# Designed miniproteins, single chains, part 94

Each design is a single chain, and the fold is of that chain. pLDDT is the mean over its residues in the fold that is shown.

## One batch from the design tools (miniprotein)

Design m3257
Fold by ESMFold2-Fast:
Structure m3257 (fold): chain A 78 residues (1-78)
Amino acid sequence: VPTPDQRRRAAIFLAAHQLIDQGVVSRQQAIDILVSRYGFSRDTATRGLSMPGSSWRSIADSMGVSDDDVQQQQRDLL
C-alpha cells in the first residue's frame, strides 16, 4: 500500500508538470520551488521533472491520488 508521503510526492510532481504545461511556471522555476519549499534535492526534482507527466499520472492513478489532491498541490506550488 502506498504511504501518504509517496502519494503526496506523486501529486506534487504531477501538479508541477501541469503548471509547466499550462505555462504558469517554467521548468527551472518548478525545480527551484520543489527544492526550496518542499525540501527535495535538486537531483530528485530534476529527475522527477524529466519523467513525463503521463508517467506521473499513471503513478498517481495507481496510488489512488485524486484530481483534488493534484489541484491542492498546484495551489501549494504557487
Scores: mean pLDDT 84

Design m3258
Fold by ESMFold2-Fast:
Structure m3258 (fold): chain A 75 residues (1-75)
Amino acid sequence: SVREELLELVRLISMGGGVTVARRAIETGKPSAIAVAREVLRATIADARELLAETTDPKLRRRAQEVIAEAEELL
């Protein structure tokens, strides 16, 4: 349904936002900020893997995989 598609999109946007914030934290070079960023990245990877288990939409699956790849590169 449109409602379910919208909720999946909101979830994906939230995961992308987490990666963006984590990248900015890592760019500060502060050890405490980097540690928090790594925890955010691990949580984001877990959420993206759950989305992959729940969705059969090829576009959402591809975007979730992209989020996982980007987050893993930053760890």
Scores: mean pLDDT 82

Design m3259
Fold by ESMFold2-Fast:
Structure m3259 (fold): chain A 97 residues (1-97)
Amino acid sequence: MKEEEARKMARKASSKVVSVESGVNLLVGMGLITKAQGDKLAEEKAYEEGYKFGKEAKKKLGMTPEEVREIVEKEAKEKGLSEKHTKALAEGAEKGA
């Protein structure tokens, strides 16, 4: 039950990062920003969403930093996030918890 609820929350956070990746890729494709700028924006958003998830999972479910990191890394990989953005999301989650 506790892990199942955390997985739902982590999936929501991962989906938000996927949406940001799509948005920055569109801006890069239009020539409005560079790929490096887009990657940086997505990485910063991944960390922010991870932090929010970790904080909520700790308060609501009593999860440890290690538990939130493992769950969010798994959900991010299943959502197809890049390795770099998965790491940022995981670091944010661990810091938030």
Scores: mean pLDDT 83

Design m3260
Fold by ESMFold2-Fast:
Structure m3260 (fold): chain A 86 residues (1-86)
Amino acid sequence: SELEERLKKLEKELEELKKELEKAKTLEELIGLGLRAIGLQIDAERLKKEAEERGDEELVKRAEELIERIKELQKEIMKKLKEFKP
């Protein structure tokens, strides 16, 4: 389905953000990852609403799980930002 393909793309983008977070060395890189994670959450929330409108309860659940994973990544980024010392 179109929404399922979009979900898979967002899941792939989350895994790429996680890899970039492991490689991040600068404050600028951490800020950039934080902004990208916010954008990813907006896209995932939009996907969830579209799945709800379609009545696809399974896809809604999968989107909710993705949103929670994105929120965990945002917490990790925020922790690294708060603990960053030049």
Scores: mean pLDDT 88

Design m3261
Fold by ESMFold2-Fast:
Structure m3261 (fold): chain A 82 residues (1-82)
Amino acid sequence: ATKEKLEKAANGFEDYAAGKIDEETFLKAVADFESAVKEAGKETEYNAQVKANSEALAAGKITVAENRKIWGDFARQLAAEV
């Protein structure tokens, strides 16, 4: 179900940030997450988060690890809403 895909994505972001999974496994989790976002009808919220996180990373306001945590939190929030 879409909720389970979003929860799996959240775990993927957290596990990669913690060094528990490799980049290849993480990139597969990202692809599954993007699919789940479309299934949930949350593309507008997703695109807004992409913009905000990209701007924050480019400005040095967040680290790569913090960006991954933000994506994990976002995926968990979407899972709670579906």
Scores: mean pLDDT 80

Design m3262
Fold by ESMFold2-Fast:
Structure m3262 (fold): chain A 82 residues (1-82)
Amino acid sequence: MPALLAKHLEELEALAAEAERLLAEGVPLEEVEARVGAALAALLEAAGHTELAAALRAALAARLAGDEAGALAAFARLQALS
């Protein structure tokens, strides 16, 4: 288990580095969030973290819809699952 988490953390670090590069290049935060968030959710689902991936997708969808309450609820679920 810990070794698999370490591998997925490396994948997450790569996504974080990509997000940082895109932001440094002046790509809008909304576009970076959509791109990186979708990739992150896919990685979590592939790793067997289906519930965490679903919570992340719900948080992203709520933010895109402007649903602050829904986004906060999904974020709380993410915190409980991590």
Scores: mean pLDDT 71

Design m3263
Fold by ESMFold2-Fast:
Structure m3263 (fold): chain A 93 residues (1-93)
Amino acid sequence: SVKDKAYYWAVKALVAYLKGDLEGARKARKELDKFGEVGLEALKEVLDIKGYIENNNKDKALEQLEKLRSKVSPENVEALAALNELQQIILQS
């Protein structure tokens, strides 16, 4: 539950940032801060994806996204939906 919520907020923060929704990104980051070490772990993984996106390395961004997806519970529908949105952003860039 705690890890599932941390992944949701971390992915949502990156998606909002990439869409130019700075308020949404800030709110998601504040929610993520509530999860301590688990939040930092989730943040590190999405920052790796962000780095690959910003360097136009789509293949590695998608590889890291799939690694993150494998760590998310199948019951975490909201985090999986956010990951699907992130995948579409990477593919359209």
Scores: mean pLDDT 84

Design m3264
Fold by ESMFold2-Fast:
Structure m3264 (fold): chain A 90 residues (1-90)
Amino acid sequence: SELEKRIDRLTERLKEVKERVYKLYEENKDNKEIQKKAEEALKLIQEAGDLLEEARQSEDPEKREQLIEEAEKKLEEAEKLVEEIEKEKE
């Protein structure tokens, strides 16, 4: 279904942003500010992942769409935090 394809696409985006966050952790182990922002991004990634899992299990199409939309917003917030960290490194 279209909703299942949206969940799959968002799941891949979560994987990509999570990999970016772990790279920032590895490259900036002694930078407390970057570590805190990376932790905030991981929290958003976890929350988005939980929402996508709930959407995958839901039988209500309207609730599934709402959960997917909320997950996408949290994912976008995590991506913005990662972009801010990457910009501050330069």
Scores: mean pLDDT 85

Design m3265
Fold by ESMFold2-Fast:
Structure m3265 (fold): chain A 51 residues (1-51)
Amino acid sequence: MTLLSSLSREEIIERLKEYGLTEEQSEKIYDYFAYNDLTIEEAIELYEKYV
């Protein structure tokens, strides 16, 4: 399981953009969730539910 904390900022943003998110949405997800023990998919789900 690949956690956000194990990826670089650039890798996180590129992976989020592969899910159809914009650069701005990807940056917001990084800012809110990058230091939490979450996967990319979990971070996207939380972003869509609460933001």
Scores: mean pLDDT 76

Design m3266
Fold by ESMFold2-Fast:
Structure m3266 (fold): chain A 85 residues (1-85)
Amino acid sequence: SPLELARLETVLAILLSGVEFELDLAKSHPDRAAEFLANAEQQLKNAEEVLEELRKMGADPSLIQKYEDKINALKAQVAAAKAAT
């Protein structure tokens, strides 16, 4: 339904904002970076599950691509931050 699609997109946006927040915390608190980056990885896994649910519900392919690109960009940022820790 349009309402359920909107709900899942909102959940996805919240999860991705959470990844960005954890990345900011890792940068601001390098002594605790490993904990924040582990949280970011868990949020990314949850985001991938929500994106797969959106895909199964027939969400617009352009919306799916937008979020795949954002997830991949955040994954690269987390991997780079982990390599620096």
Scores: mean pLDDT 90

Design m3267
Fold by ESMFold2-Fast:
Structure m3267 (fold): chain A 72 residues (1-72)
Amino acid sequence: MSEEGKKLVAEFKEKHPESGIIPKDAKEVKGGDTVGVTREDIEQALRDGVKGVGIFSQSDNPDTELTVQAFE
């Protein structure tokens, strides 16, 4: 995960400490969906206060598409 990606994850965790931010090597949870997203989608998720989300960077640049996996 890029440094900027780590910062986005940290900001999400600070705003929503009850939400699950799952690292890339975390165990899959039943009912989870994987969605390819942009940085803008991550920022929108921070505003919307999504719950139980794993954020994975697929590149060194967070401006590139990131993967978000929702967990139940």
Scores: mean pLDDT 46

Design m3268
Fold by ESMFold2-Fast:
Structure m3268 (fold): chain A 89 residues (1-89)
Amino acid sequence: SARDQELVLRSAENSIEFAEKYIELAEKAIEQGKYDVARKLIEKAKTLVANARWLAGLITDEDARRKLLARIKELEKRIAELEERIRAG
């Protein structure tokens, strides 16, 4: 139903927004040398990104799904960069 699609879209967008916040907190933790804190924040962000990807698969509107997947890919790239920074430090 249209209502179910709206709820799925909102849930996916919320997961993306929370993932962005955890990524920002992880970046700050890395800047402070708090690598253990950064790893925990990255794990939370990865869970949220996985949830958003699953929800995006339920979206029937092709344009909305495409936009969500593009945002998810950018978050996955940022997470990979942060994981590499922790590995190199």
Scores: mean pLDDT 90

Design m3269
Fold by ESMFold2-Fast:
Structure m3269 (fold): chain A 74 residues (1-74)
Amino acid sequence: SLRDELSRLAMDAQQMLDAGTSYDDVLAQVDKRVDEIAKKYNLSPEQKQQLLQQMRDAIRQMYISQQEEDQRRS
């Protein structure tokens, strides 16, 4: 399902961040995967843009949380 694809994408992005992949590189991979998902599910341009924004926001929150955790450990 679309939800399962998005959950997997979010998990993959978290794993990339945990592995030390740069934030910019993770966003580039997420953008690519969102484009693939949009084509697979025949999403409208508006739906694709909304999905892309939601995924970028989620990845941003993951990155901020990781930085805050690193600051607390330091």
Scores: mean pLDDT 80

Design m3270
Fold by ESMFold2-Fast:
Structure m3270 (fold): chain A 73 residues (1-73)
Amino acid sequence: VSASAEALHAELSRVDPALAARLDLAAIEELLPYLLMSKNLEEFEKGVLAVRPDLDRDELELLWRAFQRWRAG
């Protein structure tokens, strides 16, 4: 598990503890390339829903917001 995945999981735990409980460090590590490669939320949603169809768009928006906060901080 990368330090980036651990840091993002910690930020997600602050934003939405319930979603953080569902997305373990391995799941965050899997999704991290989609977050890094996506130009906007729409691209991120399309990429992630192809591999994690169990996530809804509201949950993806929360994860995207946590990622943007992590990058800014």
Scores: mean pLDDT 79

Design m3271
Fold by ESMFold2-Fast:
Structure m3271 (fold): chain A 68 residues (1-68)
Amino acid sequence: SSLEEEAKKIIEELKKAIEEKADVKTLNRLLMRAFEIAAKLQEEFGPDHPLVKELAEVIEKALEYLKS
């Protein structure tokens, strides 16, 4: 799949995991993948791309949820 499709998928998986109050192990697994995708997406499209910004926002929400 394309990098953009991988980004869209991980964004939706993280949103769902937060909404469904997934366990820490599941969230950590998704976050690790999200960081990998975010790095590649930023390298390819730059920091101003809409998917880069949306993925960063979802990562921040997941980290805040884990801190709570």
Scores: mean pLDDT 85

Design m3272
Fold by ESMFold2-Fast:
Structure m3272 (fold): chain A 91 residues (1-91)
Amino acid sequence: VSVTVEQLPDGTVVGRAETPEALEKLVISLTTLDGPHVVRSAVAENAKSVEVSLTLTEVGPRRIEYVATAKKDGEWHHLGRATGTFVSEAP
């Protein structure tokens, strides 16, 4: 199981959750912690990976919490939870 978060050159933050085997459901969520709270979530069913993106609209550092969960054999399991700081740069 891997949970990764990266920032693209355009300032978009991308969260991914990957598993070696297909699970009933894979969910990843990104939540902004600074200023207005924005939540972006993605769900994949019977899949090995799920991806979600969040575009930062304000210049400067923003704290983003990411959470990944999975459903296996009818039960929900937390795969990972962390907080990172990401920066949007004006061109």
Scores: mean pLDDT 74

Design m3273
Fold by ESMFold2-Fast:
Structure m3273 (fold): chain A 62 residues (1-62)
Amino acid sequence: PIDPKLRELLIEKARKVILENQNESDEKRIAEVERILESFGYSREEARKIAEELIEEIKKEE
């Protein structure tokens, strides 16, 4: 299991990546976030789910 503090830092990093790449498609931003999360120990399925949830949250904030 991933450390909770590391999880929070990774989520913040992922949100920043999504916001900095607004000109990219949702699929590309999801793939980038998925790759980041997987590199730190998330499964592909969990990383994908987190990436999709972050994209939807950011769309609500826009």
Scores: mean pLDDT 78

Design m3274
Fold by ESMFold2-Fast:
Structure m3274 (fold): chain A 66 residues (1-66)
Amino acid sequence: KTYDAVVTDFWGRTVDATVEIDGDKATITLKSTGYVYRGTIVEKIDDNTYLVRLDETGEYVLVKLK
């Protein structure tokens, strides 16, 4: 299922994205550039917020569904 989301990095910087969630996998598409990141859901914080580890960098981001 695909959601509109805000992605927040470790330093508190935010970007608008669309996120597709399938099990423990998240596909994050940045709205500004169309760039696609893949990540693994590490923790579901609440019904609309996920902690995701990015596959490319190993960095953690917060994904908040709109």
Scores: mean pLDDT 81

Design m3275
Fold by ESMFold2-Fast:
Structure m3275 (fold): chain A 79 residues (1-79)
Amino acid sequence: GKHVYKLEEVKSADFSKPVGLVAEGPDGKRLVEVTVLEENETTVKLRFEIKGYNFVVEKWFKKSDLLKEVNKLVLEVQV
């Protein structure tokens, strides 16, 4: 089946170090670990991992829109 996890809204975050975010889905709340893989002057590549699942998503974000775009992210996991 498919589980859809929506991130709880984050008002501020320091992505220069590993960040724990909370996502909510049909089986409850899950911890999502966010790490920086690559960075340049205007963009950053983030890795999102749901703890307890073999689920990893890597995506590039514009730094100017980072928190806004992260807050829109939906994680779709095959279970």
Scores: mean pLDDT 80

Design m3276
Fold by ESMFold2-Fast:
Structure m3276 (fold): chain A 80 residues (1-80)
Amino acid sequence: APSREKAEELIKQAKEAEKAGDLKKAADLYKQASQIYLQLPDPDRQKAYEAGSKAAVLYAKLGDVVKAGEAQGLVLQARA
């Protein structure tokens, strides 16, 4: 089951991937964390927004328009 602890681990891994210059891995990990924060029994909308926004920016830098749009969808869901 998705857990807040798992989402926090993914954020830590995403930050390490960014420091290593692996922007694709970082974006994928931020997207996964955002999804988990939204799927919690008590959703963490602020953290979902922050993680989703980071994923959207990184996918846009990579030229991945489809994945950037998907991450923007998570941002909008977090604000709903």
Scores: mean pLDDT 88

Design m3277
Fold by ESMFold2-Fast:
Structure m3277 (fold): chain A 93 residues (1-93)
Amino acid sequence: MGLTVEQLRAEVEAMEEAVRRLEEEIERAREAGDVKRLVRLSVAANILAVAAEFTAEQAEARGDEETAERARRVAERARRLAEEADRAAEELE
C-alpha cells in the first residue's frame, strides 16, 4: 500500500484497538441474544482479519518484523472472534 513503517505501526495500533472493541461487542451481543448483531460482528471481524493479514505482508516487505507479527496476531484473534460470533449466532437460533 506504500505506507511508511510509522504509518503501518499506527495502523496496527488501530487494529489492536478494533479487535478489543469487537471482542467486547460480541460478548455484549451474546449476552443480549442479538443474533443479527452477532452476524454483523462476525462479518466485521473477518474484514479486520483480511486487513490485518495485508498489513502484515506490507510490514514484512518494509522489514518491520515486529509490526508484521503484531498484525498477524490481530488477524488470528479476529478470525477466532468471527468463529465465536458465528457459533453464538447458531446457538441462539
Scores: mean pLDDT 86

Design m3278
Fold by ESMFold2-Fast:
Structure m3278 (fold): chain A 78 residues (1-78)
Amino acid sequence: SLEDIILEVLEAIIPRFSPEVAEIVREALAQKHESAGELAEYLAERLAELMKTLSPEEQAEVLALLGELLAELGARYA
């Protein structure tokens, strides 16, 4: 499903962002969640907390990269 593709992409590319982001995603994947929605909410909260420690410029670069990758995946896995 789309959710599985997103999780695979995040797992594959997160080490290129920072070790902190990689650790958050790995921990989220290791925990038991009722649904993909719960997993996404957990990730969003942890990443938001991390992003509060980053500069606005660093945050924008991370979000821009994720947006670009999601757009490319949509084109390739359609």
Scores: mean pLDDT 63

Design m3279
Fold by ESMFold2-Fast:
Structure m3279 (fold): chain A 61 residues (1-61)
Amino acid sequence: SLEDLAAEARAEIARLLGEDSPEARRLTTFIDSLLRAHRAGRLSEAEARTLIENLLASARA
C-alpha cells in the first residue's frame, strides 16, 4: 500500500541520513504532505508512489 511504502521510505531515510538530521525531517515532512494530498484527492496513488520513489533515489545518491 502507499502507507506501507511511506513507512518503508521513512525508515530508509532515517537509516541513510539519521532520524534527527534536518534533511531527514524535511524529507519525512514532504512524504507526510504527499500522503495528505493523496487522502484529499489531489494526488493519485501512482503519482504519490512515483514522488516517494524519486525522493528515495535522490537520498541514496
Scores: mean pLDDT 83

Design m3280
Fold by ESMFold2-Fast:
Structure m3280 (fold): chain A 86 residues (1-86)
Amino acid sequence: SAAEEALAAAREILEVMKKALELAKTDPEKAIRYLEEQRERLERAQAVVREAYPTLSAAAQAELDAILAEIAAIQKEIAALVEAAE
């Protein structure tokens, strides 16, 4: 289903971001390189989420929003670690 595909894609983004955060804690430059290597994967997953989102039920959108909020929190933490290394 569109909801299952969107949730799977969002979880894929989350796993990439979790790995990037792990790298950023020891070497922010490695995290940046890792995210550059994952760019095509992230773009594909983000496209699935964007295309599916307006077709989903309110309940499915709420589940997806929770994962997207976790992704946003991790992205902010990575950005803070990169800034602190400057």
Scores: mean pLDDT 89

Design m3281
Fold by ESMFold2-Fast:
Structure m3281 (fold): chain A 74 residues (1-74)
Amino acid sequence: RAALEAFRAQLEAALAQLRSITDPEEKAKKIEELAAQLTAEYLALREQLADDPELLAELHEAAGRFQAELSKLV
């Protein structure tokens, strides 16, 4: 649970960071960097939570919400 909550906080921090960037080119580069980092962390956490279908579902929902918010920034 704690790892999932930490990941959610990380997703929110990433979105806040992206919203603070006013230069479109800089924002695009930061999105690419954060996407690589967050994808690696998502895959690791998905594997860690593989035996907990409830937490795994919450992880998928959090990732989906992040992707939806991210698409509003591009």
Scores: mean pLDDT 76

Design m3282
Fold by ESMFold2-Fast:
Structure m3282 (fold): chain A 76 residues (1-76)
Amino acid sequence: GELGFKLLKEQIEKAEELIKKGLEEKDLSKIDEAIEILKKLLELARKTGPQSLIDEMEEKLKEAEEARKKLKEKLE
């Protein structure tokens, strides 16, 4: 549905912004929030989405988790 597509796009954009801000501000909590959003979107995509959306969400989630790990290592 139109509303579902719009909400998915807005959540993806929110997650991407949170990752960028988390890295710039060195704030792990923003990256953690982005990872939670991406995990929920991936679960939804796996139930009803096309394979291309699943692949995109898996790639974004992997990048977010790698970014979190690298930032955590720099802060510890």
Scores: mean pLDDT 82

Design m3283
Fold by ESMFold2-Fast:
Structure m3283 (fold): chain A 120 residues (1-120)
Amino acid sequence: MAERQVEVLESAAETLIKAAQLAREGKYDEAADMLVEASRKYRELSEKTGIGAAEVAATVLENAAKDARQGRGPASFLRGAALLYEMAAEVYRMLGDEQKAKEYSERAQKLREEADRVEA
């Protein structure tokens, strides 16, 4: 179900944005713990339902957790969130919902711009 794919991508992106806020505060261990917990939930959802977005969300969050454990972020987390929002935009484009596709693509662009600023 396409709508559930978007819900998964959006919730995973929101988790990455929260992890980026923790990373800005130097709370990398808290960010990593949050990302690991969320990745496990999406992994279980993928195994139980076969939802492709859940497998992608789990993988992106697992990679972000590894970065957090190395003290890397917040830029990588924001780029991960942007990737997930772009995937949500693509789902809406496939459904013919051009307005929602544009809104999610604009969210992704703003997150990439924020990531570029925090690396500067």
Scores: mean pLDDT 88

Design m3284
Fold by ESMFold2-Fast:
Structure m3284 (fold): chain A 115 residues (1-115)
Amino acid sequence: SLGERLRELAERAFELFREMTADDPELQALVRSLEATAREVLETASVGEAARVLARLFSAAASELAAAGLIKEEEAREIIRLAEEATGASVEEAVELLERAVELLEEALERRKEE
């Protein structure tokens, strides 16, 4: 279901955010706060509302990761672009766009590990 896909992509995204921020206590606290918000909307909101909130949380996280130098500014811009498109899309298209954003985040983490 779209709700299951949305939950799975959120869980994967926050696993990646935690791994990327493991050495930064302030960013770890931010990630925990964003994850708590994501968990609440996945439990209480409609799938469409949860997708819009997750898109906003992904944009916020990507901006903070770029500001901290943990991902490149161009990587963050593409993640933010996909997340912004998701806020105006159908629920199905929003889930697909957010899944692409998670894929880009995985690629950014893999690049960082190789450098």
Scores: mean pLDDT 87

Design m3285
Fold by ESMFold2-Fast:
Structure m3285 (fold): chain A 61 residues (1-61)
Amino acid sequence: SEMDELKAEAAAVAEAFLASGPSSAQFDQLVALMTQFEEAVKAGDLATARAVLAQLRKLAA
């Protein structure tokens, strides 16, 4: 499903970001975004999940 694909992408982005050795401020941002992503997933809100994933990708870039 599209939600399963978004979950897999979010996990991959988060793992790569954590492996890069982020600062404490960057780690706090990751936690906040992952929390928002999990809430969107629980709600079945694909639009919000996509928007949060885009923010995760920008943080990881």
Scores: mean pLDDT 86

Design m3286
Fold by ESMFold2-Fast:
Structure m3286 (fold): chain A 64 residues (1-64)
Amino acid sequence: MEMVELGVPAEQEDAALKAAEEALKAGAEEVRLRRVSLGGRDVIVLEVPKEVAGLVIATIDKAA
């Protein structure tokens, strides 16, 4: 299974959580969330199957 990583600003954590929930409802077997700090900025990283990446991106865009 090919996984993709999508970075979301920490300010949009609620949008990232909603996108993860939608991916699971769409049949994704595994979704991972982690928080990273890069260059003094916090980012939420969503790791999702490639097949649902478009849905995740669309959900984040609508929620932001």
Scores: mean pLDDT 78

Design m3287
Fold by ESMFold2-Fast:
Structure m3287 (fold): chain A 84 residues (1-84)
Amino acid sequence: MKPSREAVTYGSSAGILFSASEVENGDPELLIRAAELEVKAYELAGESFMSSETLKKIAKGIEKYDPELAKKVEELAKKEEEKE
């Protein structure tokens, strides 16, 4: 059975954007976009395409720019930690 195409697309895109933004936190908008896509991917797939550590890093990086999104990403990180 093929996975959710939409979820895979959002998750993969989020990962790429995070990797680009991880270079010196150059543009917080890249982190915000990565967070948005990962939240959408998680809502569709029920699982993260990123590690809990990566999700926490994103949440911390965007907290001062978009606290609502940061809280959502932190909740995703907690869910990933519980899936050990």
Scores: mean pLDDT 73

Design m3288
Fold by ESMFold2-Fast:
Structure m3288 (fold): chain A 118 residues (1-118)
Amino acid sequence: EVEKLLEELLEKEKNTPKEELEKLYKEKLEEIIKEYKELVEKGAPEEELKKLWRALVMLEAGALAGHYLLGVKLAELALEDIEKAKELLEELKKRGYTEESEAALKAIENVDEALAAA
């Protein structure tokens, strides 16, 4: 139901004030960053760090496309099922958000390199 989910998110964003959309994005960004810092400080396993990093990448992909609610949903999906998040990005790519979707997919594939560089 990725197509239906995307249509519902885009319609909701169209009818939601920008200030509320930016607030939801900011709250999700702060949650992910806080959790990531705590896991790094505790020396958590690489799999846990990668999970949060993928969520952050997905959140930013939505924001770059100008779709804050979509970014939040992508982050939630990445924490639950990364393949579902990738499927939603591929649907975005088919609908004209090609550069942003490709950048996000590549960043997820390069999570190990991104973590080593950060």
Scores: mean pLDDT 75

Design m3289
Fold by ESMFold2-Fast:
Structure m3289 (fold): chain A 94 residues (1-94)
Amino acid sequence: SKEDIEKLVELLKERFDMEALVDLLQKTFNISYQQAVDALRNEEQLKKILKKYNVSDEDIEKILKAFEENRQRLREEALKRGVPEEQIDEALAG
């Protein structure tokens, strides 16, 4: 539903919580745990699932933007804490 999409966007903005994101994706799209995990690790897979379940292009853009903004926030925070860029890239690649 639209409400579930808005909750997904907010979770992506507020925290990178894998279990919460997996649970929300499973509920919203009626997909398996493995499919939800794969979607969160691969932006193209996530986009494919969103399109398959008739999520609007506007909502897809919002979700992908929130996902990228969260990844960027985690990257900047880790860099500020002195974590090597190579380790950050490895962690964010999945």
Scores: mean pLDDT 70

Design m3290
Fold by ESMFold2-Fast:
Structure m3290 (fold): chain A 85 residues (1-85)
Amino acid sequence: MSPAQKELLAATDKHKNILRDIGKEYDTPDLAAQAIAEINRLTAEMLARLATMSPADQQKALTIYLFRMNAIVAEAYLQAKQKQA
């Protein structure tokens, strides 16, 4: 695995843990599960794409992919917050 692939996997685990914590805090396990499934699918696609890129292109792609994962977590958090009774 490249350094970018290792960093992507570490970021994936971190974001999935944040989503699990949100699901517990707001009692929204279904929203957490959906967001985790989306991150898992995105990560698998990204790992395959990174494997075909030069090291420089991998670093640029990783930056964009991290923004996409942050957007998924932010959306899940906003949806969970809206469901607070």
Scores: mean pLDDT 84

Design m3291
Fold by ESMFold2-Fast:
Structure m3291 (fold): chain A 91 residues (1-91)
Amino acid sequence: MTEILEELQREMEKMSEAARLVFGREFGRLLLEEALKKAKSEEERERILAEYERQMAELDAALAAVGAAAPEEVERAERLAKEYYERRLKA
């Protein structure tokens, strides 16, 4: 696990600030889906949704402030988020 996270941090260092925010948004969305599947009550599900929606709104605001990432940066960041999420599950 730790080694995968260190590799991810190195990849993120190569990205622009906007691309890192896009990565965070997509990775957070994938983590949300996992958290919702593990929720044991409707109240827990609502709390998880509210918290992640708040975090996503903050990331979207940060992206607006930094400036839009190029389409290829968005595609790469989203692809890397999915790849690292899957690698975490398989490890």
Scores: mean pLDDT 77

